# Designs tried in a protein design run: designed miniproteins, single chains, continued (3). Part 60

Each design is a single chain, and the fold is of that chain. pLDDT is the mean over its residues in the fold that is shown.

## One batch from the design tools (miniprotein)

Design m10206
Fold by ESMFold2-Fast:
Order: sequence, then C-alpha cells, then structure tokens
Structure m10206 (fold): chain A 65 residues (1-65)
Amino acid sequence: MASPEEVQEAMERAREAARELGVPEDVGMFIGSELAQGNILSPEEIAEKFGISREQASAIRRKIL
C-alpha cells in the first residue's frame, strides 16, 4: 500500500503530464492516484473511462510507472 505522500507525488506528476498533453488536470490526478495505489489500469481502460486517447493514457501511465 502506497503512503499518502507517495500517492500525492504520483497525482502531481500525472497532473503535470495531463496539462502538457491537453488532458484535464483532475483526470490526470485521478489516474495518478489509481496507479499509485496499485490499481494498474491499462491504457485502453483509462482512455475508455475518461474519454482521452490511448496515446494520452499511455503517456500519463509511463510518467507514474
């Protein structure tokens, strides 16, 4: 189980990646939180759930994992 500090750091990294990719920051933070807590969503699952491209999902995922 990730610490609250580790989850916050992942959320901030995902938020920054989302901003750079034109994805809403709150979506990025949610993805970061899920991945940091061990809920390893595939790029396809992220893209379908949040309405972003698979390329955007994969790029955000790589910043955290």
Scores: mean pLDDT 80

Design m10207
Fold by ESMFold2-Fast:
Structure m10207 (fold): chain A 60 residues (1-60)
Amino acid sequence: SEKEKERQKAIDLFVETADAVGEIVDVRIEYKKNPSITKEEYEKRVEEILARHEARRKAL
């Protein structure tokens, strides 16, 4: 049914969002532990994670 498809899509979108948050948290932890990583490099890594997960969400 359409309602079951909508529910599954909502779950898939939630899981994709959770995965993106997890990757961002890992990058933030690395940035805090490694003083050689610049703010610009950190922000670029976060943008790349967000772009990749946005592409996956659009494919759902």
Scores: mean pLDDT 84

Design m10208
Fold by ESMFold2-Fast:
Structure m10208 (fold): chain A 89 residues (1-89)
Amino acid sequence: MKELEELVEKLKKTIEEAKRLAKEVLRTETDIDKINEAIALLLRAIGLEFDLELLLRSDEPIEEKIKKLEELYKEAEELKREAEELLKR
C-alpha cells in the first residue's frame, strides 16, 4: 500500500511538472509549430492523468497496479523530458 501511494505521488508530481513546462512554452512562444507541440504535450499529460485515475479505481491486484504505475511513470518522465527540450528551443 505505502509503495503504491509513494509511486502515485511521484507520478502525479511528474505529470504536473510536465504540464507546467508545456504551459510555460505556450505563455512565451509565438511560433505556431512550437505552440502546437506544447498543446500535444498537454493533451498527453491529460491522458496520463485519466489512465492513472482509471488504474486507481480498478480492482486489479496491487502488484499489477504497481507494474502499470511504473509504466505510466516512465511515460510521464519521457513527457517531462520532451517538454524541457521544447522549452530550451
Scores: mean pLDDT 83

Design m10209
Fold by ESMFold2-Fast:
Structure m10209 (fold): chain A 74 residues (1-74)
Amino acid sequence: SDLEKALELMEEFVREALERAAKSPNPEKALEVAREAYLKMGEILLDKSLSPKEKLEKIKEIREEAERRLREIE
């Protein structure tokens, strides 16, 4: 289901972001970016006004933006 895919993407992102933070020259900033993205993804998952498809699309957008921000921390 789209909801299961959204949860899988969120779990993958958290794991990758934590691994990236551990190896980052600025782990505090990396953890901040990861935490902000995780909280936004959680809000999307809990939003009863959104369809499972819309939740998946929004979580993908949040992940992409967070990955971009993590690349800029170097």
Scores: mean pLDDT 84

Design m10210
Fold by ESMFold2-Fast:
Structure m10210 (fold): chain A 78 residues (1-78)
Amino acid sequence: SGLEEDLRRERETLRRNAEELLKEAEEALEKGDLRKAASYASAALIYAGLLRLAGDEESAEEIEKRVKEIEKKIEEKE
């Protein structure tokens, strides 16, 4: 159905947005911009929540794990 196709496309878009935010967080972290890295990581966590609501628990958990790794690296630099 159209609704199932729309949901699939929404999940794909949410995953893509989360991946871009995680990439930006990692790049900011490499450049020493800890505040920017934290902001991008927090934004990615919001997308993880949206993915969970959309029924993509696996992708949500993967994103949350990567956010925790970034947060740990931020703490290690401060």
Scores: mean pLDDT 87

Design m10211
Fold by ESMFold2-Fast:
Structure m10211 (fold): chain A 68 residues (1-68)
Amino acid sequence: SLLDEFKRVLDLTRDQPVQALIQAVVDWLVDQGILTPEEAQKLIKETRDLSVEEAVKKLLEFFKKKLS
C-alpha cells in the first residue's frame, strides 16, 4: 500500500539528520502527487524545529489525513 511505502521511506532515512529525513519524505510525497511543491515547503518549515520522533509522527499523521 502507499502507507506501507511511506513507512519504508521513513525507516530508510531515520538515521539521517532531521532535515534529510524530512526532505526525502516530502520529495516522495510530491512524486506520488500527494503534495504540491507549495505544501511541501510549508511542511518543511513546520517540521524544522522538531525532533526526529516528532517529525516522523507529524509526517505520518499528515500522510494519513491526505489519504482520507
Scores: mean pLDDT 74

Design m10212
Fold by ESMFold2-Fast:
Structure m10212 (fold): chain A 73 residues (1-73)
Amino acid sequence: SKDEEIKKVREEYDERVKELNNETLKRINEINNDKSLSEQEKTKKILELFVEYTHRLGKLLEEANKKIKEIKA
């Protein structure tokens, strides 16, 4: 059914978001633990990472919404 296909798209989206969140947290921890970086450099790298995260998250949402729209059509 269309509802089952939509459920699968949402479950796939949730897993991809979870993977992105885990990857992003790991990268934040690596930046924070890098003794070669100043606090200012760490802040800049984390802000760049959040910009990247927001872009990637938005792309995942758009792709999921597109798939759901195609199923509903």
Scores: mean pLDDT 89

Design m10213
Fold by ESMFold2-Fast:
Structure m10213 (fold): chain A 92 residues (1-92)
Amino acid sequence: SMETVQELTDILVDLAKQGVGITTKVEGGELHITLSGLDTLQAVAMALRMIGFGLDGIEVEVKLEGGTLHITLKGLSEEQAQAMKDAILSAQ
């Protein structure tokens, strides 16, 4: 839902404001997000939160590699993906 997309955007923007390293890439309605500089507990907690968004109707894929979390959001419009990317970049 649009509300779920906004909630996810707000979480990612908050992480950027906290100094978490965030890299974003938009590819055909998919938003690829990489979070770096997380400790193990932060990375696991964030991965579980992302899985929760998957259960709430966002197509979410997560991959954990130590302190790096890779998130892929699928089924977004190009406009939604770009808006999320722009919000995250503006917060860093």
Scores: mean pLDDT 79

Design m10214
Fold by ESMFold2-Fast:
Structure m10214 (fold): chain A 78 residues (1-78)
Amino acid sequence: MKKEEEEREKKVKEKLEEYKKKLEEVKEEMKKKGLPRLPESAASEEEALRRLAELLGIPEEEVRELARELEELEKKKE
């Protein structure tokens, strides 16, 4: 049985596509504003997530979960 597996894969793929779109929008917005992108150095991982949340217009908690899910999806997929 793999109905649940297939459904989860669909959800995962759809989430990845949506997150990619939103990330692209965030990157474009940052470029337009001339703002530096999220600091590559983890001067404040929390701060980077907050900024991303603000740009995406979603709560910081969701951004943390989204980032975590994206990372897990990439690791599990690969």
Scores: mean pLDDT 61

Design m10215
Fold by ESMFold2-Fast:
Structure m10215 (fold): chain A 65 residues (1-65)
Amino acid sequence: SLSPAERRAAIRAFELVEKGVKEGKPLDTILKEVQRLLDEAGLSPELRERILEAVKKYYEYLKEQ
């Protein structure tokens, strides 16, 4: 399970996706913002990859709605 700090970083990453989609940002721009957030939060490389894969899928989901 995720620590409180890791969970907060994940939540903020998904919020960046929602905001970015609303603002018309392309996926590559959103992913750069998410990567910076996760790097600043000090997450492990394995957890970063998992969150990045999840936000990519969430982006596609929002685009299909």
Scores: mean pLDDT 84

Design m10216
Fold by ESMFold2-Fast:
Structure m10216 (fold): chain A 73 residues (1-73)
Amino acid sequence: KTAEELAAEGERLAEEGRRAAEAGDYDTAIRHYEQAVRLYEEAASISDSATMYAYLKKAGELQAEIRRLRAEM
């Protein structure tokens, strides 16, 4: 897969996670966010340095959201 394909799948899963969190389904939200983080990290690993930082930033934002949701459980 290309970095763009991995990032697109990550974005889709992040959106699914956001919808689950809005519905109060924190377990499902965390699962989707964790998958999205892995995809952004994979995309970063095969990208140039500038694109790598953008993907790692997205992964970091989702990791912060996971920590927030876990604190609410």
Scores: mean pLDDT 85

Design m10217
Fold by ESMFold2-Fast:
Structure m10217 (fold): chain A 67 residues (1-67)
Amino acid sequence: SAAEEQARRQAAIDELYALAGQGLEAGLSLEEIEARLRELADKYGLPEEITEALLEGARLAWEAQQK
């Protein structure tokens, strides 16, 4: 169902945000974090607009740590 698809997609998004946070804590570069996020988004079959939103979120979180 659409609700089940949305739930699975949200779970994938949550996992990717957790991965980005772990990468930031581990001191990974933004480039490395983005590469890992793109790889997993491809594996999960996420739409481009969702992948772009995740990448922008990771960039904003990374920039916040630099300020």
Scores: mean pLDDT 78

Design m10218
Fold by ESMFold2-Fast:
Structure m10218 (fold): chain A 68 residues (1-68)
Amino acid sequence: SEEELLREADAAIQSGDYDKLKELVTKLEEILKKNPNNVDVYRALARLYATLGDFEKAIEYAQKAAKL
């Protein structure tokens, strides 16, 4: 399911599907609640938030990925 969500994130970023981007952010943040050291999920969230225009959150998640 995680690998599938990461593939969906790449597809949603390429298509600019705003509703799908917001859905994927929620699902990936739920994964982090259960596994807070997942580098791939932090990187995906950084890219999703950047695509949504939330650059503050994008930088926050990118910094967390870089420290793991």
Scores: mean pLDDT 84

Design m10219
Fold by ESMFold2-Fast:
Structure m10219 (fold): chain A 66 residues (1-66)
Amino acid sequence: PLAEPSAERLARLQGLNRWAKELMDELEKQGVADEEIHRKVDEAARRIAELMRQGVSLEEAIEKVK
């Protein structure tokens, strides 16, 4: 299904935002350049989206991408 109920969609967005913020904070702490941080986050987000299209949950997709 392409669409989700509002509550489920909000929960997924909150999970993605938490993951993205944590990854960005970790990369900044390691001294990675801003351009590289955006590139790595985008790459990981694409992998997460692909896994979720295959039926993997957000939590499992994040864990597999780490």
Scores: mean pLDDT 74

Design m10220
Fold by ESMFold2-Fast:
Structure m10220 (fold): chain A 80 residues (1-80)
Amino acid sequence: SEVEERVRAAEPVPEVAELAVKAVRAAFAGDLEAARKYAREAARLAAEANPELGVTEEDIERAAERLVEESLAYKAALAA
């Protein structure tokens, strides 16, 4: 999938990229609970990889919500 390759290209940490891809796949399948779960796991792992950035739980939730929203917006754009 072009979207999955784009996500992997944008994320330098492979484990984070794979969780983000799982979130995108779940969002495209309409499984919003799984999408949010994987998006949160991806954001948390990214924060743990860069502790010097001072990422908060609020930042993790916002990043996860944004990934799910952008995935749904992209799905809608493909359908239009």
Scores: mean pLDDT 79

Design m10221
Fold by ESMFold2-Fast:
Structure m10221 (fold): chain A 59 residues (1-59)
Amino acid sequence: MREQMLRTAEQLRENSERAQRLGDSLLAIPENASLGEKAREGARRLQRESDELERQALS
């Protein structure tokens, strides 16, 4: 279980970074500002989930 949780946390971090890059790219285009903000919010949520899983795996 611990190893699977750490692997999932790592994937969530990677997905968070991808979502943040996507959000930054979308924010460069004014018409996509709303989508860019949603992508960045999604990235922050994934980051928090990753941190929570990592802490749970290490406990």
Scores: mean pLDDT 81

Design m10222
Fold by ESMFold2-Fast:
Order: C-alpha cells, then structure tokens, then sequence
Structure m10222 (fold): chain A 60 residues (1-60)
C-alpha cells in the first residue's frame, strides 16, 4: 500500500512538471505575457494538488 501510494504521488508530480514545461512552451509560442504564464502555471499546480489529494483518498 505505502509503496504504491509513494510511487503514484511521485508519478503525478513528475507528470505535473512535464505539463508545466508544456504550458511554458505553448505560452512562449503564443506570445503570452509573464503574468499570464504565471497564472496558467499556478492553475496547473492547484489542479495537481487536488489530483494528489483525490489519489491519496482513493488508496485509503
């Protein structure tokens, strides 16, 4: 149980970092401002936190 929980959380965190890098590249390609880029990154991080909470609850 614990090992699977740790591996799952680590995978979600890793996928989140990849998604944030994709957001940065897309924002740069579209010419978005730094403020808009930071806002999108903040939203992605909030979503990741919720996914981790749901994942932990599911494995309880």
Amino acid sequence: MEAKLQQGVAAIEQDSEIAIEQIKRTADRQGLSEAEKERLIAQAREKTDRVIEAYKARLA
Scores: mean pLDDT 80

Design m10223
Fold by ESMFold2-Fast:
Structure m10223 (fold): chain A 95 residues (1-95)
Amino acid sequence: DEAVRRAQEVFAAAAHEAAAAGLPREEALRVGARAALETVGAEAVRAVAEEGRAARRRAEELRATRDIKPGSDVQIEVNGLEVQAEVGDAFAAVL
């Protein structure tokens, strides 16, 4: 719990600095994930990656089963899950 929160805080700060330095989004996210790995270790990083995989599956289920209209609550939920999945991919990439 605390280690996962710390991983996300370190990730956000390092990714922000990398993006400010001119790195492309995917590279900035990987810099953030690597900083998190170095700070909290592989177990917490794996937990974030697993949360991202679960979020991706949920987003796929919603897209397959629901009629998603612009501005709907379902679209907001799917967009948030897809962002969570992208973060999880970056964490998985540094393991």
Scores: mean pLDDT 85

Design m10224
Fold by ESMFold2-Fast:
Structure m10224 (fold): chain A 101 residues (1-101)
Amino acid sequence: MTPTFTVNVTATSADGRVVEASFNLPAVSGAVKTVSLPATGTVTVNVTVRDDAGNEVGSATLTVAPGATATANIAAPGGLTITVTVTNEDGVLTITVTVTA
């Protein structure tokens, strides 16, 4: 069975609205997952990553203004890096999580 990461995302808009997403992606180089969430104004995004055993791999907090993109890197077991890219466009927040070696 391929190891997986569980990614939990909490996005808080400037108006205090909170939206959440949770997904799994393979713990292998080249894995990518994109999710879209509704957002208004400047958004604070909290990301927590766990492995198959439920151990926390890492977490990141990004603050993204409208029209901006922010990126954070989380070091993962096996020489993997989890890159979280958040783009805030026209009331839609696009979050892309990529695994690289």
Scores: mean pLDDT 84

Design m10225
Fold by ESMFold2-Fast:
Structure m10225 (fold): chain A 85 residues (1-85)
Amino acid sequence: ATATVTVSSDTLVITKSLSANNAEELALKLSEFLISVLSKFGSKEDISKLTITVTTSGLNAEQQEALETVLSTVKSTYGISYSIK
């Protein structure tokens, strides 16, 4: 099961494919990737202008819920918009 995560702004596009055997591992990998990307931005205002798109393949319901939980937390903390396909 895979999740392809794309973080986009008007000047930057970063994409990473994540694979995991369980929901906990997937949530951890997603969180680590997002932290690494967000650390490249100098202000919370710049971070809030980012959009996150996740394309999933073969994920079970528990893994999808874990992705939604991480992304929802990032949205509430930084104001980032996200979508899952």
Scores: mean pLDDT 81

Design m10226
Fold by ESMFold2-Fast:
Structure m10226 (fold): chain A 68 residues (1-68)
Amino acid sequence: DREKLLELLKELSKLPKREQQLRALEELKERVRAGEPVDREELEEAAEIAREEDEELAERIEEILELV
């Protein structure tokens, strides 16, 4: 779970377009809703890191956090 989240964030940082990053987070949200476990503390940390660069990206991560 932690490794999957970290891998996703690494892939997001490689993507050239913000919309692709938002799409990846939307997919993660759907997977979490389907029952995939996610570390809440790691997700909170990711949201804070993202907020420094892009508040919309951080908001999407926080929306996933609401599901955990």
Scores: mean pLDDT 71

Design m10227
Fold by ESMFold2-Fast:
Structure m10227 (fold): chain A 60 residues (1-60)
Amino acid sequence: SLEEFKERIKQAYEEAKSLDEFRRKVTELTIEYIKKAKSQEEVNEIFKLAQEFLDEARKK
């Protein structure tokens, strides 16, 4: 679900020791959740969330 995807990204952000590690983990999670997606709308939302979290991580 999208809620699980968000929670797993937040956990990855907290546990990651570098931006590169976080980026790799987000990419892995994005691929995993896209494979589980049941609609094009869900795929689009997964990509949007992944990009938003990566953009926020780059700022800090």
Scores: mean pLDDT 80

Design m10228
Fold by ESMFold2-Fast:
Structure m10228 (fold): chain A 74 residues (1-74)
Amino acid sequence: SMEEELRRRYEEDVALAQKSLENIEKAYKEGKIPSKELYERAVKDIETSLAFIERRYQEDLENIRKLKEELEKL
């Protein structure tokens, strides 16, 4: 179904963003990121991306729901 395809893409996007976050956290702990400020900005950027991914997914689900409701009226 379209909802299953959308959920799979969402889960993949979230997993990639979470992996990026873990990589940044690990790099900071290993001393590869030279400042706390750079680390905090990198974390913030990924958190912003995750918020966008979540919002897009919810909007796409709502659009599918509306389309199904419209089709059921026919």
Scores: mean pLDDT 86

Design m10229
Fold by ESMFold2-Fast:
Structure m10229 (fold): chain A 65 residues (1-65)
Amino acid sequence: EEGDAAWAAGDYEAALAAFEKRYKQHPDDLEVVGRLAAAAMHAGKGDLARKYAQKAIELSERYVA
């Protein structure tokens, strides 16, 4: 996966861009949202990281039987 390869290489700007494309297609994918928050934080985009972290928390709190 494009974003996964960039993330593994430590290229957080490229990972952020790739995960944003995937997030638009799958906005409820907790793994993608979590990686977006982390990538934004490592890229120094604190406001973006906060927004994606908030979304990840909301998604994880929706876990039900």
Scores: mean pLDDT 75

Design m10230
Fold by ESMFold2-Fast:
Structure m10230 (fold): chain A 92 residues (1-92)
Amino acid sequence: EEEEFEADVLLALAEIIIAINKKYPDQTTAEDLRRALELIREAYKLRPDHPGVIRVAEALIEVAREVLKQNPDDKEIREVLGEAEKLLEEMR
């Protein structure tokens, strides 16, 4: 279905953002992580049962934690991490 295709595209875009930020953590911004989170949220709304949603959300959380270790005072990254963790709990 079209909704399944849209969810796949949104998750692929989120994975690309996550991969870039994992490779270049010093260039990672809260904005980049928030964009990935928004893509994951939209994919979840379209396909709540999509197996990729949990996997990509976990990857975002991992990257956000690594970036936060380098910048522990970055409140915006901490907020994105918290929102991503909350979304993951909602999917369980």
Scores: mean pLDDT 81

Design m10232
Fold by ESMFold2-Fast:
Structure m10232 (fold): chain A 56 residues (1-56)
Amino acid sequence: ALSEEQGAALVEGIAEVNETPALAGLSTVDALRVLAAERGDEALAAAADWLAAATA
């Protein structure tokens, strides 16, 4: 299950992906992982990994 911090990071990350044209060619999970890596956001990285497992 996601923590509150990871859940918030996921919601905000999805909104940012939708507003980032450079990420439009990626899956939602891959786009979130790129954002997490660029920011060093461990909560977003964990949330993206959770989303990948939940949607597999």
Scores: mean pLDDT 79

Design m10233
Fold by ESMFold2-Fast:
Structure m10233 (fold): chain A 77 residues (1-77)
Amino acid sequence: MPELGEELRRLGELLEEIENARTDEEKRRVIERALKEGLLTPEEVERLSLDELLERIRERIERRARELVERIRRERE
């Protein structure tokens, strides 16, 4: 896996892209990036609306970021 700090940075960048996404094309780019990062499954993309997908990505980013921060702290102990 890449360095935990770099993963946390990428999650932050993705969250900013969600906040700035105004058009359906911008929202789709966020969804494609989330799929590559493993934050969404193809099944979810087929079943959920763009807004539901963005909300799910936000929740998963927050969860994954918390898990990464906890792992970084544990590695120092």
Scores: mean pLDDT 77

Design m10235
Fold by ESMFold2-Fast:
Structure m10235 (fold): chain A 92 residues (1-92)
Amino acid sequence: SREEFWKEVDRAIADMLLYMAKKALEEGDYETAKRLYEQAVKLDPDNADAWLGLGEAYDKLGEKEKAIRYYQKAVELDPSNEKAKELLKRLE
């Protein structure tokens, strides 16, 4: 359907943004990582890795309360993600 087609397009764009955001986070460009992860979660809000990355970017920028909310969302979407659970536990 048309809706399924656009959902696939959004997921593909979100995956590209996630790749670029992970690279920015690894390079210490936390502001760029934050912006790219914010776009990724808007396009694919069910992607736990994107919420985890958004939390890490906010955590690195000192925005601990926002980081906690985004880590909680990542754990809610993927309870098997040990990294998200460990990062959340450190801040709670």
Scores: mean pLDDT 87

Design m10236
Fold by ESMFold2-Fast:
Structure m10236 (fold): chain A 125 residues (1-125)
Amino acid sequence: RPAPPPPATRDPSRPPFHSPALDYFLNVVLEAMIAHPVASPFLALPNVEVAAPDYYDVVPDPVSLGEIRAGLENNAYRSLEEVVADLETMYQNVHTYYPEGSQIRKEADEVWAIAQELLAKMPAT
């Protein structure tokens, strides 16, 4: 069976960008999500050799919290909307791949709720 394709990378032609909203997302929203015990399954993409061999066949845009963090640290995002879109894609991917009632879907719901609460409390720039 061929190896799964690597996840899509951000456009390397874009120059670095900093914004107070992206700094808030990296230092407050993402840190709070990563620090929560329920975020453990979402820190990296699933191991396709052991747990999810068809993951890349089912999920066309795979993304993890670790990849979102790396993208923010490497200035791959240009707006808060781009980061939130990747986070929403991660959340939708969990609901696409894992069955209803699974623990991982419940954990995804908790992580998503944390993100939404903190984003709603974001300071005005």
Scores: mean pLDDT 73

Design m10237
Fold by ESMFold2-Fast:
Structure m10237 (fold): chain A 67 residues (1-67)
Amino acid sequence: MSKEELEVEVMIGVAEIAAAVAKRLGEPLADRALEAVRQARRALDAGDLETARRLAREALRIAREAL
């Protein structure tokens, strides 16, 4: 993986863990955060690093707000 791909993967992973914790706690924004994580992973798999990074940042933002 490139360094940029690794950085996006790490951001997605952190957001996914935070969103999963929020989901277990019953937080209303958890499902939105999990959907953003899924979209970020799809963009990364498609090779669209710019979209993946944007979606990963959004997933982290929503996950932080959910907690």
Scores: mean pLDDT 82

Design m10238
Fold by ESMFold2-Fast:
Structure m10238 (fold): chain A 87 residues (1-87)
Amino acid sequence: GPWGDAGLNSGLQGVRVLRSLKLSKEEIVDILVNKLGIPRSTAERIADKLVNGEELSGGEQNLALSAAIVYGEEKGISPEELAKLGN
């Protein structure tokens, strides 16, 4: 798809994108819960790790990638510009 074609295809890149965007814990939780249907307890754990610079598991990294893509789509950020933040 366009996101993978632009080079945004790993969970670790998703983590880097969300950290580069400086999203608040509340913004990250909102995306995970309301856009991706992730349970609030899981979303809060992931958001805390992202904000505090903690290491994420592979599954949590993949959710971060999904959240980064959703954010990019909603804000009209191109796949190429979003991928630069993950590099």
Scores: mean pLDDT 87

Design m10239
Fold by ESMFold2-Fast:
Structure m10239 (fold): chain A 56 residues (1-56)
Amino acid sequence: SEKERLEVIIDFLRTVVAGAEYVASKLPNPELKEQDLRNIALLREHIAELEAELKA
């Protein structure tokens, strides 16, 4: 079902966020780190929207 598909996608994206945060923590360049953290924030926002759809 669509709900089950959304749950799988949300779990996958959460895993991607965790990996991206780990990589960002290891970056030596502050500008690249800031850009990655900005991208991670956008991905977290997208996850929140998908979780809202799942509850609807």
Scores: mean pLDDT 85

Design m10240
Fold by ESMFold2-Fast:
Structure m10240 (fold): chain A 68 residues (1-68)
Amino acid sequence: AVLSAAEVAALEARLREIAAAAGITLRSLRVTALPGQVAVELEHEPAASAEAREAFRRGVVRAVADAQ
């Protein structure tokens, strides 16, 4: 099923929370709901460590899976 506007907004808010917790500074974030999938496009500051990026990536994957 395609996520509703409210579900997309909740996922976007959750992704911003995960970024903040991982110490990632987002420049842009776009969530696109498609039938059977969710596309997340984001840009972040290049100063993020490899560990912070991996923690953020794992958090994003889990949040998207939980939203579906």
Scores: mean pLDDT 77

Design m10241
Fold by ESMFold2-Fast:
Structure m10241 (fold): chain A 58 residues (1-58)
Amino acid sequence: MEEFRERFEREAIEAGIPKEEARKAAEVLAKYKQGEPLSVEEFELAYRVAKRVNEHRA
C-alpha cells in the first residue's frame, strides 16, 4: 500500500471510523490525488471521514 493511504486509513480508524469505511475513504482520496473524477457519494464519504479525522487530531 502507498504510505499516504496507510497513514490516512490508520488515522481514520483512530478517529473512530469503521475499518471498511476508513479503507474506502483512503481509496477515494488516492483517486482524487491521481486526478480521477469522484462520484457525489465518493466525495461525500471522503469529506465526512476527513472532517472527523481533522477534528480528532485537533
Scores: mean pLDDT 76

Design m10242
Fold by ESMFold2-Fast:
Structure m10242 (fold): chain A 64 residues (1-64)
Amino acid sequence: SHMEEEIEKLEKEIKELEERIRELEERIEALKDGDKEELIEAEVELSMAIMRKQALKLELKKLK
């Protein structure tokens, strides 16, 4: 059904974002004592990924 297809699509995108968040957290840890500009850029990307994941989880909750 259309609803099942949308749920699968959302779950896949959430999983991809969780992996991206993990990669960004690892990069931030590596950058802590390094280039401040690169650190800020990685922190902004992390914040955006977290917000996107939260939005998708809310959409998933509406479909269940």
Scores: mean pLDDT 86

Design m10243
Fold by ESMFold2-Fast:
Structure m10243 (fold): chain A 55 residues (1-55)
Amino acid sequence: SVKLEVIRGLLRIAAETSEYLAERLEKQGKLELAEKLRRDAEETRRLARELEERL
């Protein structure tokens, strides 16, 4: 069985990782990809917050 708190933790780590990668891509001039990763991280954080409300 999968626990919601584990999934929430993984989503937060995923969002932080995407933000870190976006910063590095931005420094390399890959601005479009960096923007996409920042947007994906925002959506991931929203999902993590919604799951937290259910725990």
Scores: mean pLDDT 81

